# Ledger of designs, part 66: designed miniproteins, single chains, continued (3)

Each design is a single chain, and the fold is of that chain. pLDDT is the mean over its residues in the fold that is shown.

## One batch from the design tools (miniprotein)

Design m10421
Fold by ESMFold2-Fast:
Structure m10421 (fold): chain A 59 residues (1-59)
Amino acid sequence: AAPIQPAPEVAERALALLEAAAKAAPDDAQTLRLLEEWRAVLPEYAARLDAILAAARAA
């Protein structure tokens, strides 16, 4: 990680909450839109966000 990055613990917590929300409501357009928006603004986390989106779509 670069020196000027969000605290890893905070980022992991936020990603875990998004994953839980997507799994709870995989067809919720609002949750899916949030995942797409986070992917656009946090490219360093794109792979993790892609995994969450794939899991939600598979549910």
Scores: mean pLDDT 70

Design m10422
Fold by ESMFold2-Fast:
Structure m10422 (fold): chain A 70 residues (1-70)
Amino acid sequence: SMREAAEEGTRYVVEAARRAGASEELVEELREQMERAGEEAERDPSITVEDLREAARAAAELAAAKAKAA
């Protein structure tokens, strides 16, 4: 389901950020951003579960890069 994909995506991004050395503050901020994105995806019927999964993968890479840059 879209909700399950959003929860999976949030966990994936948070875990990637933690592995890259992100602070707890950054992890919490990323979790909030991902939860908001998941809510928006659930309200938009044009967004598919696959779209959300690909977005989560891209977000995880960006989150890891931000953590390493900080």
Scores: mean pLDDT 77

Design m10423
Fold by ESMFold2-Fast:
Structure m10423 (fold): chain A 55 residues (1-55)
Amino acid sequence: SKETELEIAKLKFLRMALEVEIELARKHPDIYSQEHLERLEEELKKVDKEIKKLE
C-alpha cells in the first residue's frame, strides 16, 4: 500500500540520519558518551528490523 511505502521511506531516512549521528559520535568521543553511542546503535538496529518487517 502507499502508506506502507511511505513508512518504509521514513524509516530509511531515519536509518541514514542515525548512521550520520553514529559517525559523528565515534569521531567526537570527548563530546558524546559511550552510552549515547550505544543508544544510537540500538536505535539503528530497531529501525533495520522494522524495515525488514515491512518489506
Scores: mean pLDDT 86

Design m10424
Fold by ESMFold2-Fast:
Structure m10424 (fold): chain A 92 residues (1-92)
Amino acid sequence: FKPPSPEEAKEILEAAKELAKLMIEGKVSEEDLKEIEDAFLKINSSSPELLNLAKMLIEAARKGEPEAIETIAGILAREDLELTKEIIERAK
């Protein structure tokens, strides 16, 4: 993976923080949560080990664990910034 520019890194971090906040506050719809879960699993589909870890993080996030939510939001913002921004806009 190629590291982002400082400008891209700032945008990714801001999107990750906002998405995590909205998820923790319960403002993301069930349909958008499903989209987040599907995208996160797709990102981690390269190996069975990564896929299993992704499933465990999704289960922890569904239980409301902030660290799991923040991890998922961070990875999604990094790998799919467009989807992350669309979900944030719909959740506001």
Scores: mean pLDDT 83

Design m10425
Fold by ESMFold2-Fast:
Structure m10425 (fold): chain A 63 residues (1-63)
Amino acid sequence: SKIDKLIEKYTKKLEDAFEKTGVEGLEEEVKKLEEEIKKYSEEDAEKIRIAIIVTVERLKSKL
């Protein structure tokens, strides 16, 4: 689905930011994505937000 493709795209952006700049880059990317998702419906934004939270927790657990 369109939302699944967006989640995949945003997950990759978070992973790339973490690999390049660690926790600081990850947190900056999260801020950018939180602003970007405001343009979607609340239901779609919530699905993306949950995926962001899961990805952030997974990446931080590797520390």
Scores: mean pLDDT 83

Design m10426
Fold by ESMFold2-Fast:
Structure m10426 (fold): chain A 82 residues (1-82)
Amino acid sequence: SDEELVKQAEEALKKGEEAFKAKDYDTAIKYYQEAIELAEKATSPRAYALQVQALRNLSLAYKAKGDYETAEKYLKKAEELE
């Protein structure tokens, strides 16, 4: 269900944020990508908002790794969804 997908996306996003705070950017990227994939499978406005948030967080993680080109691509994708 969309509610289950949203819950799983929120859990993945939280795990990504915990990894980011630990400066484990590779693990953060994996969880943010998982959150985006789960949110994309749902059609609710809440899932859409989670996708935008995860894309912005993914951009920040790539920026923290010094990959500014990939960070910019994900930031633009988030802005296009708003």
Scores: mean pLDDT 89

Design m10427
Fold by ESMFold2-Fast:
Structure m10427 (fold): chain A 92 residues (1-92)
Amino acid sequence: MKAREAAERAREAARSGDAEEAARAAEEAARAGAEAALKSKDAVAGAGAAIRAIGAAVGAEIAAERGDAEEAARAAELAARAAEAAAEAAER
């Protein structure tokens, strides 16, 4: 999955109100973001974006375990933004 496609799915999951779906989509965005970071010519920018996406995905999982759909949605949105940043770094 391309990082931008994973980011859009994470945003869609954030709008669903389902904490588990948001956490799953955030994890997919983090995986896609990490893959995009490996293709980045700016290794620091790519790595930074991947680390942010992974952190956001962990936050979404913790929120989902607590049943906090609002917090899971916020974390999924952050994972989406970080995955988009990783894709942008790979396109440079």
Scores: mean pLDDT 81

Design m10428
Fold by ESMFold2-Fast:
Structure m10428 (fold): chain A 74 residues (1-74)
Amino acid sequence: LEEGKKLMKEGKYEEAVKKYQEAIRKDPNNAEAWLNLGIAYMKLGKVEEAKKYFEKAIEIDPNNKLAWAYLNSV
């Protein structure tokens, strides 16, 4: 997860996606990993996929205000 965040800061969005997918494989209930996967897909211009990942983050953690903000932005 932390490595994925560093890749996002470096603009390496496709590599960040792989790191967030690894985090989700280890813990499918990691709402933060789903949120960050959605943000990475937004940066790649894949808005429909990003929306689905934000919805998944909210399903896991309905009190995640940041995930709601991103979902409402797409």
Scores: mean pLDDT 83

Design m10430
Fold by ESMFold2-Fast:
Structure m10430 (fold): chain A 58 residues (1-58)
Amino acid sequence: ERTTVHGYSFRAIAERAGVSVATVRNVLEGKTAVSAETRAAIAQAVLDLIRERQAALA
């Protein structure tokens, strides 16, 4: 299966957020209880990746 969010791989999001790929997957699937802090870090990582991608294209 392909694991991307907003065009970014789960690995890229995990690396930016400082969590494991499994943690990113579990948050998105709702399989495991995670802290609000972890969910916020993953959301922020996606936004940071989008911002960096746009900056690189400038």
Scores: mean pLDDT 71

Design m10431
Fold by ESMFold2-Fast:
Structure m10431 (fold): chain A 63 residues (1-63)
Amino acid sequence: MTPEEVSQWLRDRGDELDRLSDIYYRKSDEYDRRGDTVTGERYRRLGDEYRDRSRHLYDMADS
């Protein structure tokens, strides 16, 4: 795999994790609106984790 292909692979994985983060944040908001704040909090934490991983992969792709 070329360095360019590695960088693109990292960006593609970052995009996937970023999309998953968005899904988890939306789930968090949905459960909070239902009054299930415990489940909402769990999804928010997952969203945060996946967002951080996505940013890390983008940083690696740019290095």
Scores: mean pLDDT 84

Design m10432
Fold by ESMFold2-Fast:
Structure m10432 (fold): chain A 81 residues (1-81)
Amino acid sequence: MEELRRLGDEHVRLGKEALLRGDYRTAGEHFELAGDYYEKAGDLGKAAESYLAGANLYERAGDTEKAAELRARAEELGKKA
C-alpha cells in the first residue's frame, strides 16, 4: 500500500525535524504514527524501527508509559518479521 508507506515516510521526516528542534514529545508522536502507517502497509521492519525510535523519544520526553508501550509493540513485530 504505497500511500500508507508515503505517510510513514512523511512522519519520519517530520519526526526528524522535531528532533532537530529538541522537541522530543512531538518527534516521538511522529515516529509512533510512522510505525502505525508502516505496520498497516505490511512493512514490519520499518514499523519496528519507527516504534523503537518513538519509544526512545517518548522516554526522553518523560513519557515512560508510552515508551514501554512502543517498545513492546516493536518486540512483537520483531518476532513476526
Scores: mean pLDDT 86

Design m10433
Fold by ESMFold2-Fast:
Structure m10433 (fold): chain A 65 residues (1-65)
Amino acid sequence: STKEVSLMLRMIGLGVEAGGSVEVRFSGNKIEVTVHHEDEKKKEEMEKRIVEEAKELGFEAVIIK
């Protein structure tokens, strides 16, 4: 869907900006997200931003640790 594509592009942009990467699985209106970053604080900031961006597009993000 258009919203899924928009969210994927936002998550790719966040990964590039922060110097990390994101793995995502879609399940209806939920996404399971794994964030990879060498810096724990930057990882937590990426997770927080992904949750907020997903919520704006009508998705519930579940962060996998």
Scores: mean pLDDT 82

Design m10434
Fold by ESMFold2-Fast:
Structure m10434 (fold): chain A 57 residues (1-57)
Amino acid sequence: ALAGLTPDQVAELARLLVENPDISAEELAKRLGISVETAKAARDELLRLHQQAQAAR
């Protein structure tokens, strides 16, 4: 969930997923300095939001 991340981490996560939607949770965890479990949950949540935002346009 995004609630455990700082605004800066959320922005970085969003940027990485927009550029590479197939990015792994392990890579996200390394880039954001968080656990793989947290990165996996945050990635899945943000991918859902990203797809919803794209569909709205």
Scores: mean pLDDT 73

Design m10435
Fold by ESMFold2-Fast:
Structure m10435 (fold): chain A 78 residues (1-78)
Amino acid sequence: SPLQASEEAQKAMKEAVEALLAGNYEKAIELAEKVIELDPRLRAIALDLMAKAYEGLGNLEKAEEYRKKALELRREAQ
């Protein structure tokens, strides 16, 4: 079964995705950090979103760092 998130974490994730799509990358990062605090089970998805946001900001070093963290978490969850 898929992981279930708290309602507050789900709302924060939706807002983070909306911020990312709008090009509000710094806001997307802040909301993704809040998602991790509210529901650590969403850490891999939130780190992926942070990686995309850092790429949007042109911070390729941080984008690679967060992408690697997300991949490692997914490998461990299998």
Scores: mean pLDDT 84

Design m10436
Fold by ESMFold2-Fast:
Structure m10436 (fold): chain A 74 residues (1-74)
Amino acid sequence: MKLSQEEQVEQFIKMVEELAKTLREKYKLSAEQVVARIEAMERWFLKENPDLSEEIKKKLRERIEELKRKVLEE
């Protein structure tokens, strides 16, 4: 295992950002549909990484909320 928990979160956030952009621009999903997909990916990541510290989980939630806000603001 070579990635820190912070690096794992950062890599995940970049993946979610790219997916959100693709869903919005290419597939023309509504902001609400894209937000639902982001939330599903967050739940998946937390399930796959149950040992994440509370601080790292908080950082993840903050980054996901920022992404959701950007999608809703257009």
Scores: mean pLDDT 80

Design m10437
Fold by ESMFold2-Fast:
Structure m10437 (fold): chain A 68 residues (1-68)
Amino acid sequence: GTVEEAEELKKAGDEAFAAGDYETAVKLYEQAAEIYAKALGPKHPNTIKAQEMAGVAALKLAVEKVLG
């Protein structure tokens, strides 16, 4: 199911983020957020949380690219 797929993508994103792989984390969180938004709506807590985590990972990635 779509929500279960999004949960697995979010978990993979959490693991990538913990490993410092922010590029992979952004992609996984964005995919999870898209699936959650379709299944649960754009204002659902799971959708918002996945979008927030994608944003945090994207900011970390952007800082690393600007500095290096």
Scores: mean pLDDT 83

Design m10438
Fold by ESMFold2-Fast:
Structure m10438 (fold): chain A 66 residues (1-66)
Amino acid sequence: RVANLATAAALMAVGDALEEGIELHVPVPRSVEEVDAIEQRVKETLSPEAYERLKPLLDEIRALLA
């Protein structure tokens, strides 16, 4: 389940970045630190709406990896 959520979050971030004309490749996170790095990148690269959509998935993954 954790791997599935991580994959969904990564694909969603890539999709949103492509729609905004930004080249972004987000790896599937393996640790809390990698989730934090992805969240920071999403915040800086994507729209607030895209970030809000991903936030609950990232928080859930982080909680499961902690």
Scores: mean pLDDT 65

Design m10440
Fold by ESMFold2-Fast:
Structure m10440 (fold): chain A 90 residues (1-90)
Amino acid sequence: NLEQLLEFLKELARRLSPEAREELLERIKNGEFSSSEELQEALIAIAEQESAGREPDERHLQTVLLHVLHLLKKTNPELYEEFLEFLKNG
């Protein structure tokens, strides 16, 4: 469900500070992406952090977002652009 995926991505982005969101936008602009291995490690780290009652590390959140956004740019460019506008404008 693409609508549920978009909401999930927006929820991850809301957990980023304004500075981390600007950093994410620059990383996207520079063509950075996260590998499947990096995604797996980030998801495990986020789950462990949440289980411990801690806020997830912003770098792990950026890793998840970079991986999904790289795939969306290729598979659903309209959803990709909608999410980029959300990151830029809130």
Scores: mean pLDDT 83

Design m10441
Fold by ESMFold2-Fast:
Order: structure tokens, then C-alpha cells, then sequence
Structure m10441 (fold): chain A 88 residues (1-88)
């Protein structure tokens, strides 16, 4: 439900921020963010037991809250990557 999805997003965003603060270099921060993106794809495949391409297509057709949650988290990771690039 909306409240559960919102909590998952906030918890994930907070963990991302905490990890980034603990990493000393821009290179390590970028590697962490890319690793998190890969983990999200792997989690989606495991949950639906289909390749990520089919999983995303199925969730999109269902207008699924999980798909929307995953997209928001991926967008947050992308924004953090851009912020780190901008610091250079």
C-alpha cells in the first residue's frame, strides 16, 4: 500500500545517504551506487522468478506499486550519481 511503499523508499534513500557519507572517494561512491542498481534488478528477478526484462514488463502492465517503487529508487540513485559528477 502507499504507506508501505513510501517507507521502503525512505528507508532505502536513508541507507544510500549513510553509505555515501561513509565512503571517502567519488570513485567508491559511484561504484556503490552502480552496485545498488544491480542489486535492485537482481531482487526483482528473484521475486518474480523471471528475467528482469519480463519482470518489468509484467509489473508495468499491472500498474504495480512495486514497479513504481523500484523506478523511484533507481531515479534516486541516478540523481546521486549526477550530484557526485557535479562535485568535480
Amino acid sequence: MEEEENKLIKDTERKIDEELLSLPSLEEQLKYLEKRKKEIYEQLEERLKVPVDEALKKLKEEDNALYKTILKILQYLDEKIKEIQKKK
Scores: mean pLDDT 75

Design m10442
Fold by ESMFold2-Fast:
Structure m10442 (fold): chain A 94 residues (1-94)
Amino acid sequence: MEAEVAAARDRGYRLAKETIDRAQAAPTPEEKIRVAREGAQRLRDEALSLPTPEAQRAFVSGAALAIGEALKQGADPEVVRVLAEEISRAYQAL
């Protein structure tokens, strides 16, 4: 199970990073927020679909790490805020 938990954490990290990168590439502020919200919903849905609570928490932890790193690296604060809010909601649902 350690390998599955590690894989969940890596997936959450990767998906969050890809979502931030996609949102930042969007041409308008409205489009950036739309992409961020759609990606955040996908993050939440994937986290909740994982078969064990340990995998779910690892996924959310990985996503939170990517969001925190992106903010420190100067990512768009609005994009980061939208993702952080949805990840916080996912964590509360676990």
Scores: mean pLDDT 82

Design m10443
Fold by ESMFold2-Fast:
Structure m10443 (fold): chain A 74 residues (1-74)
Amino acid sequence: MKLTPLEQAVLMVLKLAGEAGASVAEIAERLGVSRSTASRALTRLEKRGLVERDPKTGRYRLTEKGRELLAELQ
């Protein structure tokens, strides 16, 4: 599976955020991209099962599948 550089960067930010996860705004700020750009990347990753969104907080975190895929890229 081929991830874009932006998708890889999003997964890496979420790995560093750990169990607390990160909001769209935090990811956008850390990567120097717009919120819409970060949101689109997160939607793509969520459809692949690599990230999940907490409906109560709106924060995103890595799934086990996301952690496994990111480990294979490193």
Scores: mean pLDDT 82

Design m10444
Fold by ESMFold2-Fast:
Structure m10444 (fold): chain A 64 residues (1-64)
Amino acid sequence: SSSADKLIALIESALPQLDKESQARADAIIEELKKTGDVDKALEEWLELGGEDAEKLAEELEKK
């Protein structure tokens, strides 16, 4: 769906900013979303990963 494609593009754009473990999880979310079309499930899992990215950015800012 259009919503699924939009979410996939957004997650893919964030991949370079995630750690290796989070990138693997994000890739799994994208693959499941492509197979099932369950946007709500994928969004919930991605928001859980988003917390890690937000913490990583805060840590980088604090070091500077």
Scores: mean pLDDT 69

Design m10445
Fold by ESMFold2-Fast:
Structure m10445 (fold): chain A 78 residues (1-78)
Amino acid sequence: SRSETLAKAVGYELRAEALEAEKDYKGAGEDYEKAAELYESLGDLEKAKKLYEKAAEAYAKAGDEEKAAEARKKAEAL
């Protein structure tokens, strides 16, 4: 259901925030990207865009410039 998808999206977002606080930037990027995909599927494009931008920043801090660039392109497309 939409409610179940929203709960998963919130869960990934909260876990990403916790991982970022721990400086696990790779894990944070992956979870922000998962949250963004779920919000995009729900039609919340503003929230998805912000989360793709957060994923890009996290990937860049992790040294993964390829994934950072891909996440930025996804944000720009929304």
Scores: mean pLDDT 90

Design m10446
Fold by ESMFold2-Fast:
Structure m10446 (fold): chain A 64 residues (1-64)
Amino acid sequence: SAAAHAEAAARGAAAGDLGAAARGVQGLIKSGMTPEEAGRAAREAGLALGDERAALVAQGLGNS
């Protein structure tokens, strides 16, 4: 689901695992999101984890 991909992107970014974070963002794009929408969803998931740095990293992967 899109929510599971967003959470995976945020958790990957929080762990410093950019490969896992990128796979999460790519999953959002494959689910029908634009890169901008995917970045926003991943940022929201990162903020929900309480990690503002991870939120920004995950958002950046969607906007690349």
Scores: mean pLDDT 82

Design m10447
Fold by ESMFold2-Fast:
Structure m10447 (fold): chain A 55 residues (1-55)
Amino acid sequence: MKARAQAMKKALEIYSKNGKISEEEIRAIADETGLPIETARKIAAQVEKQMNETK
C-alpha cells in the first residue's frame, strides 16, 4: 500500500510538470518504490487517464 501511494504521488508530480510520464520515469518510480515495472506502468497510465479526463 505505502509503495503504491508513493508511486502515485511521484507519477502525479511528473505528469503535472511535463504533461506526460515517460518510460524512463516509470522505471525510476518502480526502482524507488520497489514495485514491478508493470505495476508502476499501470499507476502511470491511471494517473494520465485521470488527469486528462479532469483537464
Scores: mean pLDDT 78

Design m10448
Fold by ESMFold2-Fast:
Structure m10448 (fold): chain A 74 residues (1-74)
Amino acid sequence: SSALEEIDRLALEAVLADPSVTALVSEGMRAAKAGDYERAIALFEEAARRAEERGSHRAAQALRKAADIVRQLK
């Protein structure tokens, strides 16, 4: 779906900006593709919080946008 394509793009943007979030983002993407939207949102928000604490504002913003798109799916 176009929504999953945009989430994938934002996830890649976040990982490229801050590779430390890779594990959380990968889990979030698996959850989103499986339709487990609540888990996907929680993982993307945790990844965004961690990126923000590290000063990786671009990664945090991309992950918050990804979480918002997942919220719109249900």
Scores: mean pLDDT 89

Design m10449
Fold by ESMFold2-Fast:
Structure m10449 (fold): chain A 78 residues (1-78)
Amino acid sequence: MMELRRRAAALVTAASILVVAAEFSESLGDEEAAELSREAARELIEELERVAEELERLGDEETAREVREAVEKIREKL
């Protein structure tokens, strides 16, 4: 259980950093770098969805809900 929570926290952090990186690259006019960062963030979102499903299977519905909420906020910025 704790390992999944740690994994979720790390993935949320990484995806958030990639969103910031995409915004920064876009502000510099580097559209290719921005798109690469967004694509990487989308891949991490897919992994976060899998982690949320596994947390639900293990009975950690509260953490799974928090993960899904974080995913929604990240998607809004992509």
Scores: mean pLDDT 86

Design m10450
Fold by ESMFold2-Fast:
Structure m10450 (fold): chain A 87 residues (1-87)
Amino acid sequence: AAEEIRKLADEVEEKTKDSPAAQAAAGSLRNAADAFERGDIVEASKYLTAAGLWAVAADVEGHTEDAKFVREAVKRASRILDEAVAA
């Protein structure tokens, strides 16, 4: 679970290099993975929320494709978190 979220953060960082907001979203995804690994689900959820807000900032920058990629990564990370909590 945490390693899968870190992989999503790495993919965001590699594919969205032109958007400072999308790069910040990658950092938030890594922080979410670290919080999840510690068992802090509330903190992990806050960082996923922050990553989603950075996607909005990427849209404002005009990096619409990067914003879309961040939103897809956040959706996948949220699903990973939900499935791990439900198990």
Scores: mean pLDDT 83

Design m10451
Fold by ESMFold2-Fast:
Structure m10451 (fold): chain A 92 residues (1-92)
Amino acid sequence: MNSLKGLELLGEGEELLAQGKYEEAIELFDKAIELDPRLRPLALVKKAEALYKLGKKEEAKELLEEAKELAEKTPEFKETVLEEVKKLEEKL
């Protein structure tokens, strides 16, 4: 698995998100999922935050629901994903 490369892309996406480069951040999150599908629940939460900041609140909510469902099947990220989902849902 390309877990290290996927995590690297997630980190780069978070940096772009912090810089206000939301569309570029989404591209990196999608690429992270392609390299390591196990990162999907975590990457979807980050992608949802980018969508929320772009004003796409309904799309963000849909991704958060998918991330919650996938987190139940991915114990490695369950706690982190659910914490990030809760933080973002409080803003939506």
Scores: mean pLDDT 81

Design m10452
Fold by ESMFold2-Fast:
Structure m10452 (fold): chain A 66 residues (1-66)
Amino acid sequence: SAELEEFIKKLEEKIKELEKKIEELREEIKRNPEKRKELELEIELLEGMKALLEGMRAFAESILAK
């Protein structure tokens, strides 16, 4: 359905936003190694959120494939 396709597109956009934020935080660690512990915790949280969104996308795609 068009609605489900739009939902998948929105999930893909949010996943890309999280990937960009994770990359920015990894670059920040390279510039400021003293912040590593705090930034690694934030990256872990964002990676967890990304995994949940990827799971939702996979589930939505499985519905479209039927």
Scores: mean pLDDT 87

Design m10453
Fold by ESMFold2-Fast:
Structure m10453 (fold): chain A 78 residues (1-78)
Amino acid sequence: KKEELEKRAAQGDANAFLELGKIYYDEGKYEEAVEYFKRALEIDPNNAEAYRLLGKVYEKMGKTQEALDAYRKAAELE
């Protein structure tokens, strides 16, 4: 659950940060979701999934240029 993911994220698990970001995204907490996806990228800067998820969140926030930049970066890594 969320508490287990938070403990794993504190231990440097990039996938735990991605899962937390997805939870916040599903709750409509887009700014928090962005921060978790960015933390995942600090640990694994070549994670294409994290960039795709950032693009999706930025679209929900109406940040069109940021969304396009994130999707472009994801495509470059695939």
Scores: mean pLDDT 84

Design m10454
Fold by ESMFold2-Fast:
Structure m10454 (fold): chain A 87 residues (1-87)
Amino acid sequence: SELERRVEELVRRARELLGEEFAERLREVLERDLAEAETFGEAAPLVKEAVLLGAEAMLAEAAGDEERARELRERAAELAEEAERLA
């Protein structure tokens, strides 16, 4: 439910910043990537968080906040590396 709430918030923000078509594509990508993350077993929570932070970084960049986008991408990369180490 918390995950679903975060996805809905990201899609809503994407719609405001980049329009409805982009928001629909983001939903498709997030649903696909988050479903795929479930296959990572114990690493699934790390992969899901990396996916969500990647989307937040994209929205920050779209809003003109390059510094925040960079910070969020760095955190996403760290989580992805931790997930690979766990596998």
Scores: mean pLDDT 87

Design m10455
Fold by ESMFold2-Fast:
Structure m10455 (fold): chain A 62 residues (1-62)
Amino acid sequence: HMTEEEKKKLEKFLKRFDVDGSGKLTPEQLEAFLRGVADRNGDGKVTPEELKKLLEEFEKAK
């Protein structure tokens, strides 16, 4: 669980990451990332650095 402001930040971050437009970012994927990030942090706080790292690592893996 994260604040609405954090969600907006995450959405903007995801869009910026996928600015290339080469990948398809579905609403489901956004939700999954948001849930995954919140779970990994466990602090209820998500920083842009953490989001970038997770997204980059995820893209690398698959």
Scores: mean pLDDT 55

Design m10456
Fold by ESMFold2-Fast:
Structure m10456 (fold): chain A 83 residues (1-83)
Amino acid sequence: AAEEAQLRAEIDSVRKEVDELGKKADELGIKDNKLTSLLVAARLHIVAAEWYLDQGNLDEARQAIEAARGTVEEAKKLLEELS
């Protein structure tokens, strides 16, 4: 279904953002416990979204994706403050 394909694409997009933030922090030599916690939380939301999609629970998957996005935005702002 189109919705499932869209949600899977959103999960892939958010995962790539988390990976790039982690790489940027490593390249800048930034070691911050809050940033690490935010990146871990984003990855847990991504795992939850994938699990909900596999169960056919599109509403819960969407909520998990939005939670992951919110956490990524917080991580981006923190990384900018630490840079």
Scores: mean pLDDT 87

Design m10457
Fold by ESMFold2-Fast:
Structure m10457 (fold): chain A 92 residues (1-92)
Amino acid sequence: SEEVERAAEELIREARRAGAEAEVRVDGDTVTVVLSGLNVGQMAGVLGGAGEGWVLGAEVETSAKDDTVTVVLRGLSDEQAARALRAMAGSL
């Protein structure tokens, strides 16, 4: 989706601005985001955002290892996925 692709590009730019890196992969209704090079505050912000309210009623999986957080979003509309990606950008 163009909307999801634009939101992914925004996230990649904001991550780089914040001193981190972002990779976004879209496969059907699944969006996988890998955020790396995160400091402790950024990691807390991303994990907190995922837990508290990026998506209502959708499957959101998060995992963290070292300075990397992986977020997997499933069953989202393009608009919901784009909103979640922009919320992640705001957490950096």
Scores: mean pLDDT 78

